# Ledger of designs, part 25: designed miniproteins, single chains, continued (5)

Each design is a single chain, and the fold is of that chain. pLDDT is the mean over its residues in the fold that is shown.

## One batch from the design tools (miniprotein)

Design m16845
Fold by ESMFold2-Fast:
Structure m16845 (fold): chain A 68 residues (1-68)
Amino acid sequence: MELAKEAKEAYKKGDWEKFLDILRKINPELAERIEKLREKMKYESSTEVAREYLQLLFEAKEILDKLG
């Protein structure tokens, strides 16, 4: 799937806005969860929040790998 490949490239380049826009088309619920956690990380730099964020990114990457 072309869309999944574009999302993976955006992820590697650190283009989070493009990554989230593409992810929202594939899995809007997961994209919303990641966006909320990114928002929280701007105000709370806790190890626990960072760990949760990385876990959701891993889930997103697994979904993209399965599609692309």
Scores: mean pLDDT 77

Design m16846
Fold by ESMFold2-Fast:
Structure m16846 (fold): chain A 95 residues (1-95)
Amino acid sequence: SELALAEELLVRRIAREIGRLEPELPEEERLRRARELLREAEPLHAAAVEAGELTGGTTPAEYLLQLLKKIEEARKAGEELSEEALAFLEEWRAL
């Protein structure tokens, strides 16, 4: 199934970004968290749209990947995380 293949590729992409944030997490835990985040992607995306934080038709999975990359970049730069990124990390840690 092409849909099942696309989902597994998305899970692997999300797991790679999780691995950049938490390099000591085992692969199985990264994949587990990636699947949980992908399930939550639609309500997180909908909340961001309602808050006016999204412009121009990003998909829920693209929004999730963008958030993870922004957090990784901020950590690398030693910058303070935005309130959006902190709220996302709090929700992610609760999963």
Scores: mean pLDDT 69

Design m16847
Fold by ESMFold2-Fast:
Structure m16847 (fold): chain A 72 residues (1-72)
Amino acid sequence: MKLSKEQVLEGIRELARERGADEKQIEEVVEAASKHEDPREAYRAGLEVLVKQGILSQEEADALLRIFDDNM
């Protein structure tokens, strides 16, 4: 099923919250992702911010992006 940009933004917000991000960190993630119109690039941008915040490792971000690609 093809995910919309809005669904990607909601998904990345939930991921950040589940991984222990505070509300300010979640805002930064969603803001970065929202700058991209392509759902895949939005998701990638959100993951990059989570890695910079130390919430995800680069390996986790890469694995999540592969799972996203496999399910689009």
Scores: mean pLDDT 82

Design m16848
Fold by ESMFold2-Fast:
Structure m16848 (fold): chain A 89 residues (1-89)
Amino acid sequence: MTLEDLKVRQRAIILEGTLEGLAPEEIRERLAPLLTPETAADVERAIALAPEIHAEYVANVSKLSEEEKALLAKELPAYEAKREEILAA
């Protein structure tokens, strides 16, 4: 495994854990088999930021969900009708 391959795997695990809402300790535990001195500083920084990034993600998804809920309430029935029309043709 190259340093670049290692960074890609570490990034994937951090991203998955962050999106799942895992605590920094849980993300660190998942990263333990891949943790190296060369990447330790970057990994610790990313883990430390994970709760803040998750909070921003949840806040943005919540805001987007409220706006999307209004848009989907207007557009989803039209898209569903159009989809049924295409499937019937």
Scores: mean pLDDT 69

Design m16849
Fold by ESMFold2-Fast:
Structure m16849 (fold): chain A 79 residues (1-79)
Amino acid sequence: MSFAEQVIRLMNRIMDLVADAPAAEQQEVIDVASRVIELLIAGDFEGAEKLIEEFRKTAPERLQPAIEELEKFLEEVKK
């Protein structure tokens, strides 16, 4: 599966998980996910992991499933 296909599937899963969240929180998740993807394209796996960890610490409980999807994506891309 191409990286682009993996990104599309990730974004679809994240959007489904945060569909009931306020628009501001949906946008925050999209912004963080986009930045994680940028870091992964640049080969900065440590930066991507750190960004996910920092977001996990500050994000509301309702956003945690979306953060778990980002963590799974990072793990798959690192292989």
Scores: mean pLDDT 83

Design m16850
Fold by ESMFold2-Fast:
Structure m16850 (fold): chain A 107 residues (1-107)
Amino acid sequence: IEEFVKELEEVFKRKISKEDIEKLLEYVKKNNLPEEVLYGALYLKYLYNLSLEETLEYLERVKATGLALKIPKLEVAKEDIEKARKIIEEGSDNPVPVEKLEEVLKS
């Protein structure tokens, strides 16, 4: 997870507080969610500049519905993250569907 956070910080040029990361990790652990769900939450937090509360709402929705953003394994390539960022920048600030984010990460 620390490597994934560093890659997101490098690509998006933003830092997330360690306290925010710890609160998200605590939520995932307490609710027995897969670690991939945390990666999806962090990715959305960087893409949309979400608050901690908005990111926690995403995790609550995942817990309630069982539907989560599918993130590739721990080895997310910098190129995949940069492609997703470029699509967001070119496609406007409108939310990108979860399926499109998954497709970009797998490309």
Scores: mean pLDDT 64

Design m16851
Fold by ESMFold2-Fast:
Structure m16851 (fold): chain A 85 residues (1-85)
Amino acid sequence: YKGYVEFESESEEVQEQLEREVRLIAARAGADVTIRKEGNRLFVEAEHPSKEAIQRFLEEAKEAADRLGAKVVKVSLEELEPVFA
């Protein structure tokens, strides 16, 4: 399963703190995370074989953004394509 979150913040400090929080949340969930910064936006992708792990990751990441004052622009959860598809 793959989780995607897009965050927006005018503050570089908030972006840096949110990146640190997201990496910690991913580490606790055992999820592989990729984070990309473009201007005032933070793009986060997390992968894990468990849907529950990704759901928990997305919920905690949204909560962290809310606490830090960052805007959640987009959230999605996708099932990774099967090897035979």
Scores: mean pLDDT 77

Design m16852
Fold by ESMFold2-Fast:
Structure m16852 (fold): chain A 80 residues (1-80)
Amino acid sequence: MTKEEQIALLKEVIDKLRKGEITPEEAVAILRSKGITLPLPENAEALIRQLEGMIKALEEGIVDTDFDVLSRKGAAKVIS
């Protein structure tokens, strides 16, 4: 998946989440099928915020989006 394809997919998923056409669980399943692996979020709002952050990072030309997000948050890789 190219950067442009990933941005387009993320925008489509956010739009469907905002319209209530898909659930957070279904959105995560769709993204996983396209090679984007995410843990199940607590709710749709949390997932939308995460996806919007990923789009912004990709549009800004960040080489490693996950690393940048983790760096800004410290060691918040897995929270249960």
Scores: mean pLDDT 69

Design m16853
Fold by ESMFold2-Fast:
Structure m16853 (fold): chain A 85 residues (1-85)
Amino acid sequence: MEEARKGGEEAGRKAAEGDGVGALKGGREAAIAAGGDPVIGGQIAEGSAMTAAAMSKTSGGDEEEAAKLGGEAAYNAALGAAEAA
């Protein structure tokens, strides 16, 4: 759980910076820690982090808020993908 959350936090931070490659790396780490597929789960976590960060910024959120929301989205997506597998 702690490692999955750390991967999600990294994905969120990188997504807030606009770094899709970094977001994918964090998403993959979250997916592995959650016991899911690193490729599919990682891509879902990346997409969730990037979408949440972008939505936060369009609603007036700063980079810190975008990173936090992106991280939570990546973590939840990684857990959901692992449960669905």
Scores: mean pLDDT 81

Design m16854
Fold by ESMFold2-Fast:
Structure m16854 (fold): chain A 71 residues (1-71)
Amino acid sequence: SPLTKIVFDDSTTKKDVEDFLEKVIEKGGSNFETTEANEATYKAAEEFLKEKGKEFEERLLKKRKEIAEKK
């Protein structure tokens, strides 16, 4: 059950979270089971994207710039 095991950290990209949510919606749609774990994970994903949208993007840009400058 990937919803229960999803991890949001510095290595997780915004696109990874969006792709994950799209897969859940596509497979579930009207048949998506509303469980505490699934609902909490979806809510956490939305809050993560909303709260850390700017921070996440800045952190990614900084890391990419450092990698590009070093390599």
Scores: mean pLDDT 53

Design m16855
Fold by ESMFold2-Fast:
Structure m16855 (fold): chain A 75 residues (1-75)
Amino acid sequence: SADERAAALAEEIARRLLAEVERHRDLLTPQQQALVDAAVRRIEEARRLADPRERYAVITASNAELQRVLREALA
């Protein structure tokens, strides 16, 4: 379904963002690392949700947080 494809795309974006965060781990403050760890936990919990729309919403919000942390760390 379109909802399943959207959720899968959000998960792919999360994987790429987490790989970039890992590459720049040494640039993160302890507070930024805590935000990344919280986002990872939310994504892992979202993967257990049966509804792809709920997975999409949670993962997309977590991806936005990961993008913000990465942008701030690279500034």
Scores: mean pLDDT 90

Design m16856
Fold by ESMFold2-Fast:
Structure m16856 (fold): chain A 62 residues (1-62)
Amino acid sequence: SEFEKKLEEYRKKGKNALLQAVDVLRKEGIELTPEDIELMEKALKNPDKEIIEQLSKKYKRE
């Protein structure tokens, strides 16, 4: 699936922080789209780690 291909690309790029954030959300039972992962990547360019938690809460509300 496109989701798994996106994760594979990030593994090759060494985006460990992004992969950990995705893993946390999947552990909470949240189904993520490739667009959601791209949004998280953009948020990780900001040094504020709270943004990752806010994104997690936003997706969990759905």
Scores: mean pLDDT 65

Design m16857
Fold by ESMFold2-Fast:
Structure m16857 (fold): chain A 78 residues (1-78)
Amino acid sequence: SEEIEEIARATYLAAMNGEGFRAAYGITNEDVRAGTERAREALAEVATRIYKARFGRAPSEEELEAIVERAIALAREA
């Protein structure tokens, strides 16, 4: 969906383009591309915050899983 793509792209950019993921979680760009459990947890936390800010509600479990998988796919395609 357009909502999932929007949040997935924002989550991907937050993960790959800053010291934030390394400083906050100790997660590298390679961890994100590999889809490690720690990277998935950090992506889910960030995606939830972005989703709430944008739409005023928490994502469902299904929406959150789709966002995280799409963010990892974007990291692998770059």
Scores: mean pLDDT 82

Design m16858
Fold by ESMFold2-Fast:
Parts: sequence; structure tokens; C-alpha cells
Structure m16858 (fold): chain A 59 residues (1-59)
Amino acid sequence: MSPREVAVKAAKSLLESGFSKEEAKRYTRAALADMGLELSDEELEEAVKEAEKEVEKEK
């Protein structure tokens, strides 16, 4: 599984739990680091945006 896929799943879970986009980005970065995975700031931002769109698909 790619680091980006892991980031999207983590961010989606955080956003569904009521965390803000900024908080989801921060906590997703920490989760990836704990797994020994690394994403650029741009890749992390893209993953969080993808997760946000999935969560906001039906409000």
C-alpha cells in the first residue's frame, strides 16, 4: 500500500471524527512518521484534500 493511500485513509478517519482539515493534516503526518513513511508537504496536502472530498461527498 502506498504512503499516499495510508495518508488518505488516516485523514478521512480524522475528518469523520470532527477534526479540522488542518488538524487532520497534522495528525496524518504524525501517523505516517510513526510508520516510517514520508510524504512531501505537497503530497500530504493532496492526500488530505482527497480525504476531505470523500467525506464531503454527502453532507
Scores: mean pLDDT 78

Design m16859
Fold by ESMFold2-Fast:
Structure m16859 (fold): chain A 92 residues (1-92)
Amino acid sequence: SLEEKLKKLLDLVLGKIPGVEPISPALLDLIAETDLSQKEIGEELGVSQSTVSRDIKTMMKELGLKNREELKELAKKFLEVYDGEKGELIKK
């Protein structure tokens, strides 16, 4: 379900998944709001393309997503409800 995917993405961002490095909210913003390549995202974030590739593959696997467009739509929905100061999803 969407709610389960949003909760799992929150756990990825907060570093609550064992053996998985935390996913940066800045990476999610670039995925949601731009069509930048993994190389261009790495340049914007000051990280290697391989780091971006790994983090995207991790999200795709953990969230059961089929393609980058599904990740983009999920990232958009996540950022609409994510409170970075509280580390939680806002219920409206």
Scores: mean pLDDT 84

Design m16860
Fold by ESMFold2-Fast:
Structure m16860 (fold): chain A 59 residues (1-59)
Amino acid sequence: AREFLATAGEALAVKIRYPEAETETASASHARVTFRGEEEVAEELERTAGRHYEEAVAA
């Protein structure tokens, strides 16, 4: 279960790091995720990763 979430989270982190020159929007998303607690972060990442993953796969 967590294996998938860990992979999805890592993929998002890579995207945030790569386009660092224009990561103003990505930085905001990262800050929002960090704002929450460990439990809420895991839950939100699961839902966010689900939608983002579907969009990435569709593209």
Scores: mean pLDDT 51

Design m16861
Fold by ESMFold2-Fast:
Structure m16861 (fold): chain A 62 residues (1-62)
Amino acid sequence: MKYPSAEEAARSLMEATRDWSVEVQKAAFEKYVLNDPRYDEKEKEIAREAFVEVAKELGHEV
């Protein structure tokens, strides 16, 4: 897809940055997903849930 959903963007970002600390991943998530004007509040809410799920799978406390 040329424009991924907010959830897909969040999951792709987490996969690409899995070797980073959760603090850096969170900052990148805020910058590239939560501050992207292409996504509405509902999509951002779903993306936040995806971020938390992936972070927990990586063993991070969120």
Scores: mean pLDDT 77

Design m16862
Fold by ESMFold2-Fast:
Structure m16862 (fold): chain A 112 residues (1-112)
Amino acid sequence: GKYSRKETIRKVAQFLLDNPLVNFSDAELGKKLGLSPAAVRRARREIFGTDEEFLDELVKEGLLVRNPITGAVRLPPELSREEQKEVLIEIVRRLVERGLGSEETLEIVESL
């Protein structure tokens, strides 16, 4: 792709914070950011993980909201941008603590 892994993660995380009300597919988000769908999918995995049990725990705690029709997860749209950033940091921190995330992704989200 045109961007490094680090730049791709930063672009996806930034877009999610800027657009909390919009449920974009990997392909749609890729078109908006000039990324391949595969690059967007990899960045989303670095931010949220791939484990549905972990995502369900985050939804149960109110850190994410699940669309009841599509099953897609998003940041709570009623939160301020700064509160959504803190939620995103907490999600990535929990992934790092579980050995499922990277310190680099945590540093990227903290720098947004």
Scores: mean pLDDT 78

Design m16863
Fold by ESMFold2-Fast:
Structure m16863 (fold): chain A 65 residues (1-65)
Amino acid sequence: MINEYLILALGDGGTAVIDAETKEARIFDPKRGLDETIKAESVEEAKEKVEELALEADPSFVSPR
């Protein structure tokens, strides 16, 4: 057992942190209007949820302009 966390820096300056001990992820992206806390049954689940939200907030979308 090891306590770790993942930090994702979104292109809009947002950040997401997953706490393996609490299994909670805090996502903060004021540019995209994200300020959510998610909870999962496992670190893998939390990591997947965070990546999904990150893609939703800043999907691999290329500025059409």
Scores: mean pLDDT 64

Design m16864
Fold by ESMFold2-Fast:
Structure m16864 (fold): chain A 84 residues (1-84)
Amino acid sequence: SKKEEVLKLLDELGRLIEENLPKELAEEILRLLEKAREAIKNEDWDTLLTYLNDILAFLSENKAEDELVEKVKAIYAKIVQILS
C-alpha cells in the first residue's frame, strides 16, 4: 500500500538522521518524524509533506553535510512520486 511504502521511506530517513547527525540535532528531527508518522496514519499527505519540508529547512539552518541533505531530498522526491 502507499502507506507501507511511505512508512518504509520514513524509517530509512530516520536511520540516515541517527547515523549522520549529533544526538541533539537528530532528536529534533526524530520528533518531526513522529508527527509525520501520525500524518501517514491519518492519510494526511499535505501535513506529511509540510513536516518533510520542515526537516529539510532544519538541516539547512544547522548546516548539515551536503551528502546527507541530498539523500534526504532523494527520499522526499520518492515520497512525492508515490503520492502523485
Scores: mean pLDDT 88

Design m16865
Fold by ESMFold2-Fast:
Structure m16865 (fold): chain A 67 residues (1-67)
Amino acid sequence: SLEEAREYLEKGRKLFEEGRYDEAMEYYNEAIKITEELIEKGEDVKEALELEIEAAVELLKVAVAKV
């Protein structure tokens, strides 16, 4: 569900703030997976796309932090 995807994104952000980058990445990837499933089903497409963009940006921040 969209709410489940948001919960994964929020938990990932908390892990990122703690410097737990690999765990944050796992949660962001789960959020993206859920949003992709919603988009394929045609459910909450606009909100799912917006959440996917947010999660993708957070993944880029992890990549930069690990350099």
Scores: mean pLDDT 86

Design m16866
Fold by ESMFold2-Fast:
Structure m16866 (fold): chain A 74 residues (1-74)
Amino acid sequence: SLEELEKLYQENLEKIDKTIKDPEVRELAKSMLKAAYNEAKRLVEEDGDPERAKRILENAFEAAIRSAKLAVEQ
């Protein structure tokens, strides 16, 4: 459900806060996750596919963490 998607988003935000100690990297990761969540939420509202939306958010979380770390490593 949409409520489950929101819960997953909040849990992932907490994981970012606990895992990433660098404030700049943390904010970048949170920004990426928020963008993905907004897209996933819109998809659920338009298509009614919460399972696909959850998968998109999960994939985006992994990508956000990786991209944030790579951005700092440059």
Scores: mean pLDDT 77

Design m16867
Fold by ESMFold2-Fast:
Structure m16867 (fold): chain A 73 residues (1-73)
Amino acid sequence: MSPEERRALAEEARRMFDELLETLVNAGVISPAEAEELRALAERFVEALEKGDWAAALEELGRIQALLARVLG
């Protein structure tokens, strides 16, 4: 995967996370504080994708899934 392809993937992932978190907050499913925590994890995930660090990306994805499971019940 080229550096340009990784940047495009990272930018798309960031956009999708931003839209998802806004939707969940507006629907009252999560609090703004929980959205902020998820955004921080999403940014670390996106940075790992951009660098091609798949191990770090999977670790951050696991943290996102764990937090969503706790919040959404």
Scores: mean pLDDT 82

Design m16868
Fold by ESMFold2-Fast:
Structure m16868 (fold): chain A 87 residues (1-87)
Amino acid sequence: SSRVPSDEEIEKIAEKYEKEYGIKDILELLKELLKKHDVEKTQMILSAYLLAKLYQDELAKEALKALEEERYEEAERLLREFAEKLE
């Protein structure tokens, strides 16, 4: 399976998240993320965005800020810390 999707595949992924979670402001973020990262990393980043909006958790908000600054490695670390907190 291709891990570097086309622009058309990026738009389909964005539409899926818009319909499933009611998020309408992710398409531009998805385009940038999928150009630089595979689908797995992009899904992790979208999870951070969703968690920040739904739970208003500080770690999720910090992860979102790291994503806006393209610090993806730091964002992944913050998401792991949030996941451990939920256990």
Scores: mean pLDDT 64

Design m16869
Fold by ESMFold2-Fast:
Formats: sequence, structure tokens, C-alpha cells
Structure m16869 (fold): chain A 75 residues (1-75)
Amino acid sequence: MKAREDARHMAENARTAIEQGVKKAEDLEKQGRFEEAQELREKLRRASAYMAERIGKIDPEIAEELRAYVEELLG
């Protein structure tokens, strides 16, 4: 089904964006820019919550998988 395929693509894109954002936050922390790193991590949490809500309207199972992934990666 196209809707479920779209949900999977959304989740895949969200995972990739979060992984890239976490790497950027780690680079900021290595530079001693802890406030900017924390702000970025908070933005990633908000963005992932928004994406999970949107995906959940299409496929709740895929949304739950994304939420679990974000929890493990960001705490």
C-alpha cells in the first residue's frame, strides 16, 4: 500500500536526519559548545515527536518503532 510505503519513507528520513543531528551535536560538544549542542538535541526531540505523530496517522506501528528508536538514541 502506498500510504504504508510513504510512512516507511518518512520514518527512514526521520531516522537519517536524527542520526546526522546527533553527530552535529557531538561535534559541538567536542568544541565546548554545550548549550548549542543541548539546544540541537531538544530540537531533534521535538522534530521526531512531530514526525511520529504524522506517521501514526498513517501507520501506528511504524510510528511506535520511530519513537522507540529516538528514545534509545536521544534518551
Scores: mean pLDDT 82

Design m16870
Fold by ESMFold2-Fast:
Structure m16870 (fold): chain A 64 residues (1-64)
Amino acid sequence: GPVDEREVREALILIAGAIAVNYARSRGDEQKAAEIEKLVEEALADPNADPQETVRRLKEIADA
């Protein structure tokens, strides 16, 4: 069927979150990994969440 824009948004958030979590864990930073997982969960629960803003916040946590 046609690709749902919502499904694309959710996929992007999940992929970005997985990359960020793996990066944090590779550095031994379980606190950042937990913070990233929480942000991903909150973004997925919010139908109005901007995927670009979510990715920006994930990067900011990973880079901190």
Scores: mean pLDDT 80

Design m16871
Fold by ESMFold2-Fast:
Structure m16871 (fold): chain A 70 residues (1-70)
Amino acid sequence: SLEELKKEYIERFNKLLELAKQYDTDPERIKKLEELYKKFIEDVNKASTLEQLKEIYDKAAKEIQKILDE
């Protein structure tokens, strides 16, 4: 369901953020990931279709990769 996929995507990002906080020594990168996570939750909560949710996830994944490449 849409609701279950929303929860799954939020949990995936949260796990990534928890690992980053535990292992990453760059506080600026952690801050950027936390800001992106907050925006991601807002965007996910506004999604009304599976297509919108997948687009939100893809956009977030690209931004996460960009932050991690710093």
Scores: mean pLDDT 83

Design m16872
Fold by ESMFold2-Fast:
Structure m16872 (fold): chain A 82 residues (1-82)
Amino acid sequence: SEELELTKLSFRFTALYVDIIVNSRILLKKGKISEEEYKEIIEKAEKLREEFKEALKKKDIEKMKEIVEEMEELSKKLQELL
């Protein structure tokens, strides 16, 4: 169902967002990324969150999937640096 897919994507996005925020902060504290790189990561995550909220409002499942994929790529990049 559409409702189930929207809910699933929303939970996945939230989990990825939390992981990105937490891991980027850990990387900054460990000196593995610069303050500039940290700000760029947070700015990108916030932009994707805004885009996700708009896609959810429009029930644009394909756009929500694209945004989740971008978040997964960012999360993976940060995990590899930990």
Scores: mean pLDDT 90

Design m16873
Fold by ESMFold2-Fast:
Structure m16873 (fold): chain A 58 residues (1-58)
Amino acid sequence: GQADTLAQVQAVADAFVASLAANNLVLRDAQGKALETAADLVAAYAADPKQTFTVQAA
């Protein structure tokens, strides 16, 4: 269901952010803010789901 999908998205976001950190990488939002946690990523996506996210060296 939609709730199950949201939980899966949050789990994937957490794993993705952790994987980036393990490789000394960080995800940044359209404003260049570092998204170092799944919560930061989810909040950024909720604020503007059409924004561009960039993977950069930490």
Scores: mean pLDDT 75

Design m16874
Fold by ESMFold2-Fast:
Structure m16874 (fold): chain A 71 residues (1-71)
Amino acid sequence: VTEEEKEKFKEEMRKRTLEAMKLLEEDPAKGQELLAENREEMNAASEEVAKAGLEGMNEGAQEFEKMKKEA
């Protein structure tokens, strides 16, 4: 596993989590499905990559909270 792969997965999980949180406001059912997909992706990743993905998910959630506060 390379550092580039970990950073890529972290960024991907950040974007996917942000999108899932936005979908939860518009269509809760679809948002929950996307969150479940993200969980499956995390489960399929190696332990090292999954750690980076978790950090990305946390960043995505924080970005959504900031957007929601501005709305």
Scores: mean pLDDT 79

Design m16875
Fold by ESMFold2-Fast:
Structure m16875 (fold): chain A 93 residues (1-93)
Amino acid sequence: SSFLSWSQEEIRELAEKLAEKAEELIKEGNPLLKKLKELVEQLLNETDEEKIKEIEKEIGKLVEKLKKEDPEAYKYLEGYMKVLAAKLAAEER
């Protein structure tokens, strides 16, 4: 089944579990994951299309940096970002 066919509750539960793993890595001292969490929280609360595009651009830059500098942390973030993308797509409908 398509990931986008999941219920909002299932997406929320999975996002919370992936966020817990990201928070464990942040607590272990990964500053890039901390910054990405802050940008993701800003994105979820932003309604201005111009600001959304700027936040997405900053997220993209940090994701590329994380992928290069900490590939293990990136794997957890990739899972979280996929869940977040599905949630945002569901909320736009």
Scores: mean pLDDT 65

Design m16876
Fold by ESMFold2-Fast:
Structure m16876 (fold): chain A 81 residues (1-81)
Amino acid sequence: GETEVEVERLPGGRARVRIVDRDTETGIEVRGEAVVDLETGEVLEAEAWLSEEIEGVTEEDLLEGTRRAAQLAAAKARAEA
């Protein structure tokens, strides 16, 4: 698969994290977007969606994955600051 993670620093010590994971065989994309507080590591906003429905994948699974990826990306960004 192809996974892209984009981190955009926002005013007030926050970051927007965008995640796109594409399955190279099916072309199905999982997209996630989150806003994270860089001081606390708290995920303030999270959204996730699929380009096509995948059996056994729920909106809750996508949101959980997005939150975890966003927290990891924010922790890395904070460690490099």
Scores: mean pLDDT 75

Design m16877
Fold by ESMFold2-Fast:
Structure m16877 (fold): chain A 93 residues (1-93)
Amino acid sequence: SLIEEVEKKIEELEKKMEEAIKAGDLEKAEELMKEALNLVSDLLEKLNKTDLAKELAEEVKKVLQEAYDNNLSKAEMLKKLMEVVKKTLEKLK
């Protein structure tokens, strides 16, 4: 299914992001996170899941605000964003 294909790609991106963070390559980790967000947003649009797309956007904004307010590291922020992506994917099941 399209959902299973995207889940597999997200799992691969998560592993690459974790490796980039461990290597100290935060620019690469951020780029991988952007790819993950774009993949899930595109999937939600194709499935006409407009409410879930709105929820994803709100959760992303919440993580960014929390990172700013609590002075989170870029690595912690990226990890929280990946958790939001995975949670959104789980809601499609």
Scores: mean pLDDT 88

Design m16878
Fold by ESMFold2-Fast:
Structure m16878 (fold): chain A 74 residues (1-74)
Amino acid sequence: MSPLEKLEQEQQEILEELKKLPPEEVERAYNEKSKELEKRALAIYFTSSPEERAKIEELIKKFKEEAEKLLKEK
């Protein structure tokens, strides 16, 4: 599995975990998980091609948008 595919998979797993949490725990879990994802994304980003960097930025943007929707609903 490529680093990009792994990042996308981890992003999806976190979103599914957030959906299962009670409303009071969603924000805490999001903050903890997003910090770890950002660390991994940055490590991959600096060794990636320009095309891969654009894809990483898109994945991070989509993750934040989906997480914000969950935070607004809960």
Scores: mean pLDDT 77

Design m16879
Fold by ESMFold2-Fast:
Structure m16879 (fold): chain A 82 residues (1-82)
Amino acid sequence: MNTYKITVVIEKDGKEVARLEYTLPEDASQEVGDRIIAEIEEAIRAVAEPGEKVVLRVTVVVYDSNGNVVAEYTQEIEVTVP
């Protein structure tokens, strides 16, 4: 069974202002996913005001059952705070 290690770095004006780290099983529930999204949104609102922009740098490392890295990807997402 694969394990996902997810790191979310929240950057404002080119500086890291928050970091969230998760370790999830391959079969993590929708409820776990929804909670993670809610925590990311809460972290954004804690560091930025409505109308400001933040950049989320999301890194996902996928490990197999033997602890070998089988995939790694990083995505940058610009978010305007609602």
Scores: mean pLDDT 81

Design m16880
Fold by ESMFold2-Fast:
Structure m16880 (fold): chain A 55 residues (1-55)
Amino acid sequence: AREEALLELARLVKKAMDEGITDPVEILQKAIETARKMGREDVAALAERGLADAQ
């Protein structure tokens, strides 16, 4: 569901920040990469929308 995909995106964003990434664009790019690697295209699509809004 949409709520589950949003929660997963939030977890990936937090993980990128915990790894020391501070640039919002780089955080979202890392989230997109990780989501695609996991086969979570729904999460990747949400992160791509966020990236477009951040640029």
Scores: mean pLDDT 79

Design m16881
Fold by ESMFold2-Fast:
Structure m16881 (fold): chain A 56 residues (1-56)
Amino acid sequence: GLEAEARELAADLLAAGRATPDGIMEAGAQLSEKFGISEMVGASLVTRAVVELQRE
């Protein structure tokens, strides 16, 4: 679902060294297009997933 895809995108960004504002916004836009949410909500979900993965 949405949260799992946000986590997958966050993991990809971290692995590529692209957990940057631009990388997060691109991932958020992908979630927005796929799930019909706003780009801001998508970016927020990716940001949360990045933070959670960095704490694990």
Scores: mean pLDDT 84

